# Designed miniproteins, single chains, continued (3), part 54

Each design is a single chain, and the fold is of that chain. pLDDT is the mean over its residues in the fold that is shown.

## One batch from the design tools (miniprotein)

Design m9868
Fold by ESMFold2-Fast:
Structure m9868 (fold): chain A 69 residues (1-69)
Amino acid sequence: ADIGAGAQAVGDGLAGSTKRYAVSAEAARYGALMGGASREGAELVGRHAEKEGVLNARVAGEIVRRHLA
């Protein structure tokens, strides 16, 4: 259920959103991969979500753009 939320949050971040999403670190990692991130970039997005307890769409979008596959 949260995997789709992770993909939406990262997609929104790539589109310029600054919203925060309550998603698991695993959902955040999969969302980053769906957004075109490398495996390393996806892991960074997951760690961000784990440390903050929430996914910041802007931060996720920035990480994905810097770590494209």
Scores: mean pLDDT 83

Design m9869
Fold by ESMFold2-Fast:
Structure m9869 (fold): chain A 80 residues (1-80)
Amino acid sequence: MVEKALEALEEAERRGKELLRQGKSDSEVAQEVLSLLVDSGADLNLPEMFRAANHFIELLKQGKSVEEALEEVREMLRAA
């Protein structure tokens, strides 16, 4: 269910903020987000998870913060 993906996004946001405090790169944060979505996503198909992760990476390339990028991903998953 979408609710598991939303819980994973909340966890990913918290984890992403921690990784940034530890000096990890945006790419490493994106990999952790994808991993958490895959682990939560028994109820989501893999292409939807990759679409969300790719959108997250694109937002980071555009200079969005991790927090802003994750909010956009939440909206994308709610619409799915």
Scores: mean pLDDT 68

Design m9870
Fold by ESMFold2-Fast:
Structure m9870 (fold): chain A 96 residues (1-96)
Amino acid sequence: MATDEEEIETITVRLRGTREQLEALLSRLVDAQNEKGLFVSIELVDVGPRTMTIRLRTLKEKKKEVIDLVKQAAKELGVEILGFGPSEREREEAAA
């Protein structure tokens, strides 16, 4: 019962690609949010000419589905995944 209330996780994803590829990836995430409710929130942390850092909040049980979606979309769109931070809260919130 206690675990059911604490099932939200934060995933930080660093991506590299063209602006068009990164925008298409973001669009796929927005579609998944609208159709399946996979995300509690989507936040843009940093946006460069060829890089994008996105913070995703999702249910713990949906974490693998979200990661798989990002990996699949990145592969199809030619976006490079620089890294995943499955628990940014453990580092950033402790510092902030």
Scores: mean pLDDT 72

Design m9871
Fold by ESMFold2-Fast:
Structure m9871 (fold): chain A 100 residues (1-100)
Amino acid sequence: MPSLEELIKNIKKIAEEIEKYMSEEQKKEFREIMEEILKLIKDPRISEDLRHMLAESLKEQLEEYLEKIKNAKTEEEKKEILENLILDLKHAKEELKKYL
């Protein structure tokens, strides 16, 4: 399995690919949420095993959204997918705070 550092590096690469489909306003919000989630995942108050599982889960979620956006046929579908991604990430951030 990849290290936590490698997982975070891969997460950042996937996030950069997703950003290509976003407006400047969406990129700002997405970057802010991603930065906060990654800070929470790196928090030493969370066990190493749990941090690793959370990073894997985030990576898989982002990969799934990237495939959905690539396969979307209309700009309306792409917009809905990106709005759902941002909502899911906001939810994930609030859930992660419960482990602190």
Scores: mean pLDDT 84

Design m9872
Fold by ESMFold2-Fast:
Structure m9872 (fold): chain A 58 residues (1-58)
Amino acid sequence: SALDEARALAAQGRGLEAVGVALRGGVDGKSLRELAAEEPDPETRRNLLGAAELVDLL
């Protein structure tokens, strides 16, 4: 799934690619926030939270 691919990319430090995969795959804001809560990298976490807010507006 897109969520699983995004999680794998984030774990590899590929945060921008993780956000891109999640958004194109239709991952919901709740799932993005859950992924962000487990993300140790602050920049990737911030980007995932921003993506969740964007998805909630759409």
Scores: mean pLDDT 81

Design m9873
Fold by ESMFold2-Fast:
Structure m9873 (fold): chain A 99 residues (1-99)
Amino acid sequence: SLQEELEELGERIRNGEVSLEEVEERLRRLADRVIASLPEEYRDILTPLIEKLVDLQVQLLRLQREGGDQSQIDALSAEYKAEADAVNAKLAALEEAKA
C-alpha cells in the first residue's frame, strides 16, 4: 500500500540507508501515485501543493545531510508542516463541499 511504502521510505531515510537521488525519485513516484488516485476535480487543486511538499522534503533532507544550519532546517521543517496542514485542510474543505 501507499502508506506502507511511505513508512518504509521514512524508516530508510531515518537510518541513512538511501541516497538523496533515490529519496527524490521515490518521493516523486509516490506523489505521482497520490495525484493519480485523487478524484479528477481535486487533482488540479492539489497537484501543485503536493509537488511543493516533495520539493520542501528534498530540500530539508539535503540540508540535513550537507550539514546545513539548524535554523534553516527548523524553518524548512515548519514550512513543510504548514504546507502539509494546508493540504489536509483543503482536502477536508473539498469533502465538506461535496456533502
Scores: mean pLDDT 77

Design m9874
Fold by ESMFold2-Fast:
Structure m9874 (fold): chain A 62 residues (1-62)
Amino acid sequence: GPLVVVTATRDHEARSPDELSLRRGDVITGRLVSETDEWVTLEFPGGTRLRLPRSAVEVRPA
């Protein structure tokens, strides 16, 4: 998927190892893998995939 910049709009505590913990104002760059009503999934260098709550983030093109 495309390279995107994700900005955290609120805090989020990861509940599983496939989730990313967020603090409001965090800026994360990654490759967009999938987007659902609940989750945004990003791929990072090295192939690690982590999901972020869609309600806690804003996604923009990198």
Scores: mean pLDDT 85

Design m9875
Fold by ESMFold2-Fast:
Structure m9875 (fold): chain A 85 residues (1-85)
Amino acid sequence: DETRLELIRQSSELSELLGDENASRIVSIIAEATGGDLEKTVQTLKQVLEHLKKKDLEGVRKTLKEAGASEENIEEVIKIVKEAL
C-alpha cells in the first residue's frame, strides 16, 4: 500500500516533467528491469527522478543499468528525456 502510493507520487512527478505517456513508458521500463519488484521499482524511479531534476542524463543511464535495464530500453529512456526535456 505505502509502496504503491509512493509509486503513484513519483509517477506524477515524472509526468509533470515529461508528460503522462512518457512517464508511463519509463515506469514500465523500470518495472521490467526490476522484475516487477515494486520496492525496487520505487527506489529506482526516485533515483531517476533525482537525476532528471539535475539534468544528469549520465546519472539516469547509470541508474537504469544498475536496475538491470537492457541497453535498448536505456536508449529509449534517454531519447524520451532529450525529446521531452
Scores: mean pLDDT 86

Design m9876
Fold by ESMFold2-Fast:
Structure m9876 (fold): chain A 62 residues (1-62)
Amino acid sequence: MTPEEIVEEIKKILGKDTFTREEVVLALARLGVPQEVIDYLAEHLPDEVTPEELVELLKKYM
């Protein structure tokens, strides 16, 4: 999955256009992303992200 594809799946799971850090963590776990990768990404996630911001973060850290 590309970062863009991951974010589109998260949008479908959450049904909204702004995500909390906790919602992103849970959605990534549901998509089968390893917990170690999720924990690393969580260190760099703000409290709330847009889909566009999340794509850039995934490109940088995954």
Scores: mean pLDDT 81

Design m9877
Fold by ESMFold2-Fast:
Structure m9877 (fold): chain A 80 residues (1-80)
Amino acid sequence: SEEEEILEKVEEMLRKAEELVERAKRLIKEGAPESEIRLEVIHAEATVELARMLAVVSKYELPKELEERLERLLEEARKL
């Protein structure tokens, strides 16, 4: 169904954002330039916002678990 396709796409985007946040954390530990760290953080935040926008445009209500995962991920990115 279209709802399943949207759910899969949102989950894919959130996994990508999680990878970007973890990469940013690794770059911080390695003492990478602030600019490189910030690019990964911005990319992660943009990916999460696009996932939310996809759900809104598709008029699909995200499951509570995914909404909580999205908010947690944005909060983690903002702390970096």
Scores: mean pLDDT 81

Design m9878
Fold by ESMFold2-Fast:
Structure m9878 (fold): chain A 99 residues (1-99)
Amino acid sequence: SSAEKKKKLLELSIKVVEKIIELIEKEKLEFSEAFQKAIKELGLDSDTALEVNDIITKELVEILEKRGISADEFLNMNREELIELLKEVKKKLEEELKK
């Protein structure tokens, strides 16, 4: 069903964000490299990866807009700032999953 698909995509998006955080902390990867590696390690197909990217990007953009952070400022974030931002994305996805 549509509701079951939404829940599955939210659960996968949470797992992807968790893996991105881990890869940035442990392997010092840039966000895009961490995302690609997370998708590969979690075994997600291209269609699922695109849907997960859209979900994560939507929450990320909303947080950045609320904080008045530009795309250029986001790209120049240090790892500590990026990790805290991704933890907030994860929290919002977990809150959405509970609805």
Scores: mean pLDDT 86

Design m9879
Fold by ESMFold2-Fast:
Structure m9879 (fold): chain A 90 residues (1-90)
Amino acid sequence: YLLQKHNEKLKKEYEEFDKKIEEAVASGKVDPQKVNELREKIKKTTEEAKKAIEAGDWDKVNQYIEEQRKLYEELAKLAGLEPLPEVTEI
């Protein structure tokens, strides 16, 4: 319902963030290998969170969400960008 409109806005913010990361890499501002390592960790954490959701293990889901947020914060700080907005809760 309302989540569809919220999801569209969130996806746009993630796309803008990803574009800024690519621009930072292209300009030589950040180490592309470090960026790639963080992106791989984020991808792994996302897959684990999905499995936890399917299992109904909300304690694990919350733990993986926190880990993913920390990884995104590290990526943003590394590239000199503003951290992604917190979308926890509603």
Scores: mean pLDDT 71

Design m9880
Fold by ESMFold2-Fast:
Structure m9880 (fold): chain A 73 residues (1-73)
Amino acid sequence: NKEKEFYEKLLERLLGLYFSKEKAEAIAKELASLGEDLNDEKIKEILDKYNLSEDEKKTILGLTKEIAKELDL
């Protein structure tokens, strides 16, 4: 299940960046739900719902794209 693997990988990376468990789980779940519809615009739209700095948004965008590429999403 690519969605589950994407969620688990992104969650682990976000927790490593010292985001709270609640925030990391919420972000990872919403981004994982995009699946094959994943693109920069949709990722940014999701991230804009959260209290994130511009640097945090760039980091999460980069991680999201990296994991998606690994999973052929």
Scores: mean pLDDT 83

Design m9881
Fold by ESMFold2-Fast:
Structure m9881 (fold): chain A 84 residues (1-84)
Amino acid sequence: MKIPEDEAFAIFEKNKEKLVEEIVKLGISKEKALEAVGIAAVGLANGASREEIVDKLVKELGLSREKAEAIVDLVEEAIKRELE
């Protein structure tokens, strides 16, 4: 997905609370969930591949690949809903 960083931040801010709540349900702490949403939103805004974002979440936050992929899916869906 190719979107301006400003648009990604606006979508992140609008959907932040809901995204964090959904990620916490995956067994991730609220602090890690907030950081993970930020990493995924910025990565998508900068045109990073899904795999690059997943790898970053695994390495930086110690998440499993399954949880990292679920986070990227949640953030992508939020962005798609806001972009029509």
Scores: mean pLDDT 75

Design m9882
Fold by ESMFold2-Fast:
Structure m9882 (fold): chain A 73 residues (1-73)
Amino acid sequence: SAAREEGERHARLGNEYYEAGDYRAAGDHFRLAGEHYASVDPWASALAYHEAGKAYEKAGDLERAREAYRLAS
């Protein structure tokens, strides 16, 4: 589905930015992956939101990290 394809694309971008040390961009892309997965794969959505939380923590954005972890639960 288009939602799964967009989720996979954003998850890949999140990993690329995370490896590059751009933790803010990584968190944003993992969050978008979680949003796209939400209606088609709740497990992939939860995993993506958890990855967004970890990335936001490394970026020092504790408010976005808490929200991402909340969405992962």
Scores: mean pLDDT 92

Design m9883
Fold by ESMFold2-Fast:
Structure m9883 (fold): chain A 74 residues (1-74)
Amino acid sequence: SLKKMEEEVRKLAEEVNKANPDYTDESVLTEEQKELIRKLLEGLREKAELLREEYPEEAEKALERLEEELEKLE
């Protein structure tokens, strides 16, 4: 189960990176792109919170990463 969740989180993170590569040009992202990325990151955050009950260390690393990516979308 853990590896399955890890793969799902990884796939979603890669989809976020495809939608917003590099994050270097945050100022040129459209509102639609930002909204899509935020929704994807929110889904990942919810999955990570579920994992935190059984796998606290791994879930915290995932949440930390997701918070960093959400902050970049500001």
Scores: mean pLDDT 62

Design m9884
Fold by ESMFold2-Fast:
Structure m9884 (fold): chain A 131 residues (1-131)
Amino acid sequence: DLAEKIRKRLDGLAKKIGIAGAARSFLATLLYIAERNEVEEIKKKVLEAIDRIEELIKNNASDEEIKEATVEEVLEILEFIEELLENTDDEEERRRIRKTLLLTKAVIESGPDPDEVYANVKKAMEEFEQL
């Protein structure tokens, strides 16, 4: 269950930097992936998610509300990437979108451990090269 993996990652990060910090860190990682793969539509979608989470933080939303909103935003970003991939015909653009999807999934599956993130990103890159 991707939602539970996202919650587990947020809970793990929050132990060090709090829930607001965890949400910001997670979304910043997704923004970085979109920027490095030059997919402007995905970058815009992530920036809109960041704006919504920052508004919740500014309005003193509870840790639980920030956490669940971040879970929903990350799931919506994944769905958007999958839909964008299905609706894109250009081979080079499809390759960038697919790479973004695989790296995003790898981050979600890694939990808060940097070594686990590295291992899962490496595996996702190897899977991408087989496509």
Scores: mean pLDDT 83

Design m9885
Fold by ESMFold2-Fast:
Structure m9885 (fold): chain A 97 residues (1-97)
Amino acid sequence: MPSKEEKLEKLAEELKEFKERYPEQKFILVVLDNLETKEGAEENLKKVKEAVKKAKETGAYLSVIRFEEPKSAESQEILKEIEELVKKAQEEQNAAL
């Protein structure tokens, strides 16, 4: 099971490879935390929506990482909404690259 450090190292490697392939491309990184509560998940959803908007306005590539698993059914539903928003944003960005 990957630790927080292992997830960060993998993200760093992926970002390095992307930067080498697209050196002029800007990044917006969103870290999802406090997913164990509904309130924390809702704050993360707001954060992701703002990041998606900024990525579209600036042309920056959106990357999202999480270290916590949702523990409530409500948090799981919100995380699914976050994942759908990120997927749509990344698909749109990948089509533009």
Scores: mean pLDDT 74

Design m9886
Fold by ESMFold2-Fast:
Structure m9886 (fold): chain A 69 residues (1-69)
Amino acid sequence: APSAEAEARAGAIGDRYLPYIKETNAKLDEIAATTTDPAEQWKAIDEFNKSVAEKVQAELAREAARRAS
């Protein structure tokens, strides 16, 4: 089992990123409903993952800037 400290950190990260997780699940459901071609599904997932990564990086950059100033 994970340590209590590791579990607490995972919980805090989960709570912080829960909106992104919900958005990801909704997008996966949309892709599954829209296309049955595995190649098109992977392409859509890859594009969505890039979009989410950009949003997360922008948020981390804003937090870093806020702490620096």
Scores: mean pLDDT 72

Design m9887
Fold by ESMFold2-Fast:
Structure m9887 (fold): chain A 89 residues (1-89)
Amino acid sequence: SNKEKADALIQQAQTLTGNDRAQLYYQSGRLYFKAGDTEGGVEAFLKAVETKNELITGNIVMFARASALAGDEIGKKLLEALRKKGYTM
């Protein structure tokens, strides 16, 4: 399932560093959202931005803004979480 795949990517990301870790957290977050696990997806995306990878952080910010503008709950929750982490949204 998408949840099982997302969980596996989180475990794999914990064994990696830098860009590879960021990419797996990002992929995991996308799979959690596809599975309807909004909380898991938000947490995975926050882990991805905490790696300080500029491209992945930019992708997450763009996704959050676009989804929130479309009225999606995922985008709204992700924007709120990013703002709480100090990102200007």
Scores: mean pLDDT 85

Design m9888
Fold by ESMFold2-Fast:
Formats: structure tokens, C-alpha cells, sequence
Structure m9888 (fold): chain A 64 residues (1-64)
């Protein structure tokens, strides 16, 4: 099912964030739905990784 693909993409994004910021202290996730006249609803996840010295890495994952 499509949800398994979406889960895999999210896991891949989490792994990428950890690889770039190995000493991550906090991960936050925010979702929004974007709707366009010629596009179906799209779920957008913004993942924010924060390190101990205030480093931030932001990754966006766009799902159909």
C-alpha cells in the first residue's frame, strides 16, 4: 500500500538527518496539506533536527 512507501520515505529522511547531524538532541515533525486547482491534496512533512549547540537541519518530504 502507498502508506508503506510513505513510511519508507520518512524513515529514509530520518536516516539522512541523523547521518548529517549524528549528535541530534531533538527532532520535530510538522505536517501540512497543500491543495492546488490542478493538483490533488499533497501532504508535506517538515523535519527539523536540532543539535546540542543549536545546529539545525531542515528536510522537507512531499507526499502525494
Amino acid sequence: PDRLRETQLLLDALEEGRRRLPDVQRVSAEGRVEVGPDEGPRLVHTLTFEGPSGERLVLELRLA
Scores: mean pLDDT 73

Design m9889
Fold by ESMFold2-Fast:
Structure m9889 (fold): chain A 70 residues (1-70)
Amino acid sequence: MKKIEQRSREASRLMEQEAPDVMRQNADVSYQSLLSQGKGSSDKKKSELLEKRGEIIRRTIDETVERLER
């Protein structure tokens, strides 16, 4: 949970700058969906979604990098 929000912002920014357009859009849609679900939830549930969001964003970046290396 530490710096999850900050990590999400950094990952999102990296995708916008470095990641390919397609991968950037797909990653953005994924975490945006999770974020939308959290917006209707209580604060406690929101903190859990923040963690999930950061994980998804990071994983998408990692997978994109892995693919590019192949």
Scores: mean pLDDT 59

Design m9890
Fold by ESMFold2-Fast:
Structure m9890 (fold): chain A 82 residues (1-82)
Amino acid sequence: MAKLIVFYDPSNELSLAYIPFIKRAAEEYGIEVELVDAKENPDLVEKYNITKFPTFVLIKEDGEEEVASSVDDLLKLLEEYA
């Protein structure tokens, strides 16, 4: 099953505001959502070279990882996955 990791900054209100929308969009494609607080998880932020929030990592069923650094890029990625 594919997983979507959502990196968010709790100090960024826009980042938080998109979370309910992103959960619904991912659920429509049968994708599990994992929320990661960037301030509590700096090692993961460094591992994925994340510089913008929100940023998304889609882990596909075959283990391939795709990174989307905006909501618009995420929607395109979900459309390509479907």
Scores: mean pLDDT 79

Design m9891
Fold by ESMFold2-Fast:
Structure m9891 (fold): chain A 84 residues (1-84)
Amino acid sequence: EDEEKIEKAEELFREAVALLGDTLEVEELEGLFLIAKAVVKTTKLPAEYFIRKAIKLLRQLLERASGEKKEKIEKLLKELESLL
């Protein structure tokens, strides 16, 4: 189900955001994620399009992480990639 995949992708992305906390750069990436979600829902694009955008943004979050947080975000990224 497209809706189920979109919901799972949002769940994984929000977990990564929560691990990094409130920074301007994380807020900017979350903003881009919300724009991508809105575009997909309004234009009825396939879930794969959204998942690919979410993967790109999650990789950018991963670049901001270190140590234990980086390991957790890497696991979230692998789960997100498995939705393709």
Scores: mean pLDDT 79

Design m9892
Fold by ESMFold2-Fast:
Structure m9892 (fold): chain A 64 residues (1-64)
Amino acid sequence: VPEEELDAEIAEAFVLIALGIAKTDIRRGVPLEEAKEFVRSVAEKTGRTDLIPEAEAELERAAA
């Protein structure tokens, strides 16, 4: 898929969905590092690596 044609809103939606899944996984006992890796992978694939720091902070909050 050409990343150049991916709308920022669509890319952000994928990262937010991944973040929601990761937060649920943390609540189910998945390690924080695995949840971070999952969200990071989605952000990298969608070209929204700018969202990684905020997403990781949200995951850390969910793990606390």
Scores: mean pLDDT 78

Design m9893
Fold by ESMFold2-Fast:
Structure m9893 (fold): chain A 118 residues (1-118)
Amino acid sequence: SPLLDKLIEAAAEFAVLAKRRTPEAIELMNKPLSERLKALGVSFKTIREYLQFAFLLALALEEAGLIPPGSVPYVFNALTGITVNSVEEALKQAGITESLDELRKRVREAIERVEAKL
C-alpha cells in the first residue's frame, strides 16, 4: 500500500530525529505533534489513517530503542485514547492487514534507510 509505505517512512523519520537530538530535531520535537507530523509531510484525512500512524510510530519508537520493549500498547493508548492490552489488539484497532513480523521488518528497514540519509 502506498499510504502504508509513506506512514512507515514518516514514523521511521520521527523516531530517528527523536533519537539523534540534532538542533533541527530538538526544534521540531518542541513543536506540537500536529506541526511535527506536518513537517514530515504527514496529514490525516481519516481517523483510520491516524490510528495506522499511531501504531507505526509506537513500533518505530520501540525498534529505535526510545521506548522499552513491550511498550507499543501503552504508547498507542497515549496517542489515540483507545485502551488496548496487547500489540495485536493495537494492530487490529489500527486496521492494518500486514502481519506484525512483516511490519517490524519494514519499520527496521525504514529506520536504516533514514539513518543512512541523515
Scores: mean pLDDT 78

Design m9894
Fold by ESMFold2-Fast:
Structure m9894 (fold): chain A 90 residues (1-90)
Amino acid sequence: MAEKAIEGGKKAKEAGKDDPDGAKGGQDAIYGGKLALEGLKNNDAVKYAAGGVLIVGGSTDVYIAARKLEKEGKTELAKKLREGGDLAGK
């Protein structure tokens, strides 16, 4: 799932270019996914757990940003952010 967090985070970051919170959430999911993969590779439970927290936090920020954009009428951008968040948060 860490690889999907990186993929979803990249998608959310690209979609969130017009929204700093969405872009940051996507970047946090990318970093968290990479950190979790390093933890798995190095048998480092602390890195794995820290990566998981960043994936959850980043995905949450992406969903919050998508909700705000949807309320502002930016429906297509909000949809892309949610798709990135869904992929990253699984």
Scores: mean pLDDT 72

Design m9895
Fold by ESMFold2-Fast:
Structure m9895 (fold): chain A 70 residues (1-70)
Amino acid sequence: SMSEITASILVEGDKAEEVAHKIAKEGVAQVVIPAPLDRSAVAVLDGNEENIKKAEKIAKEAGLKYTVSR
């Protein structure tokens, strides 16, 4: 299998950095990259489907727009 084990979630909104850090504290993300001028943050996930779904759930429950890249 290809080494496609890393995924990312871009979250957008005023609480983007807070939500990305919440994703990280749940053990889903390894790195958070905030973009405060864009009111967004990226959380880098370990890339499994379970972690992606958990990250999406956290973003959705926070009411933020999100985009997943694999």
Scores: mean pLDDT 78

Design m9896
Fold by ESMFold2-Fast:
Structure m9896 (fold): chain A 65 residues (1-65)
Amino acid sequence: MELLKEILEAVEKKDFKSAIELAKRAIEQETDPNIVAMLQKAKDFLEKKDFIGARETVKELLRLS
């Protein structure tokens, strides 16, 4: 999913605002409840400015895609 790669790029640049916006968009478009739960977890880390937690969660999402 192209949007997951954009979220990871924003996280790696420490652009938390863009990463949060992209994560919200991904949550709105996703229908798999397990993926939605992981996206919500990534968004929560981003809102707390937890770079490590956000990065690792997005990387795990990419591995599942």
Scores: mean pLDDT 81

Design m9897
Fold by ESMFold2-Fast:
Structure m9897 (fold): chain A 89 residues (1-89)
Amino acid sequence: MVKVTIKYKKKDGKVKEIEKEVSEEKAKEIEKLLSENPYSFKVILDDGKPAYLVLSEETKRKLAEILGLSEEETKELLSAEYVAVIIEK
């Protein structure tokens, strides 16, 4: 199982983290989605962890679908300015 962490800032200014464990196949699907999309880019966080920064609403929606997020979680994700995605193998 691969751990995928999503970090985003809510409208109230609080940072929310969602952790999902996915199959290696789903993790590869997410990596492909993020690496091939021109509105997703690889960054290094302050703690040295590599992450993907997602700005596109379309990519956020596809990510939510792949991760099986709830309707409420998906709505919050889409309202965020950006989403940081960390894939830990």
Scores: mean pLDDT 76

Design m9898
Fold by ESMFold2-Fast:
Structure m9898 (fold): chain A 86 residues (1-86)
Amino acid sequence: MGLLYDSVEEAVEAARKAAEMGAKKIVVLSRDPELQDAAVREAIKLGMTAIRATSAEAALNIVKTTGSDAVIADRRDPAGVAAVEA
């Protein structure tokens, strides 16, 4: 499952949607530390494990090696879009 966001509010909402869909481990992909921090903080508050990534390659590797349930990615970053589409 992949979700895109382009603001702090959307990042929080993406984490909430992942939790509502049953995700327990997610990858948060962004080069913007504020968006990434907002999504990670919300995920932890909702009882999920959140793993940070700053590149599509890192995010895909984390999904393959950890079996993460979802990727939430910054829509403004082409690397984020590529990770969700892959």
Scores: mean pLDDT 75

Design m9899
Fold by ESMFold2-Fast:
Structure m9899 (fold): chain A 70 residues (1-70)
Amino acid sequence: SEKEKLEKLLEELIKVYEEGKKNKESAEEISRKLQKVRDELIKKYKMSEDDKAAAEEHLKIVEKLLKEDD
């Protein structure tokens, strides 16, 4: 289902963020990895334009957490 695809995308983005923080990676490095994972999952799940927009919103949520940590 589309909900499951978006939930999996958010889960993977959070994982990248958490691993980057544990490894003391820069915010720029973590942001690049987040964008790459978003793009890979959009392609893998063949997401619609609406789901792609929701995926971008999920990315922005995680990037906002990254900015608040600084």
Scores: mean pLDDT 81

Design m9900
Fold by ESMFold2-Fast:
Structure m9900 (fold): chain A 100 residues (1-100)
Amino acid sequence: NPLVLEAARRLAREVVEHAKGDPELFELLRQALAALEAGDWARWRELLAQMADLAAERGDWELLAAVGGLEVLLEFLRRHDPAGFRAVVAELRALLDAAA
């Protein structure tokens, strides 16, 4: 689904952009991505929930929305478009490495 894939890529870019200026958010994102790459969906969801809580505590409503949207779209891609799922995970890795 090209619309879902593009939306997931946009949200991935937004999450990295908001997290890169914040060491605690950036570390949570690094751990979440490592869990995704390991296929540990439960750990990914746990770490995203921690990022959402921290975003809400800081009043970063754009990050909160982007984290929630990315979780939903990656769950959809994981079930319906495994190649698109892997492409977004690879893009998250590239964005995170560039932001470090």
Scores: mean pLDDT 88

Design m9901
Fold by ESMFold2-Fast:
Structure m9901 (fold): chain A 100 residues (1-100)
Amino acid sequence: MERKVIKKKFEKLKSKLENELEGKPEVKDALSEEAVKEHPFIIALKEANPEKKLKLVGEFLDIVEDLLNSEKTEDNIRKLANALTILNYLEKEFPELFEV
């Protein structure tokens, strides 16, 4: 997947996540910025070569999109909150993935 396509999808999904999670105080025990470093996806991403990193991010964004279209259960809302934390971490620590 091209970086420009990933960047556009990332920005769209991040905006949707922020809107969906607005005013939801019940996201207790969501993934912290400290804990995200040890998340399996982030570990896999750190160990991957540049081509595999883009593929992994693309696959993660597909999972996020599917989750946004799923039923808004407490468990799914927590997963959406975890996804937003992961996307914020990617933007901060892997800015090269979104360079056009």
Scores: mean pLDDT 77

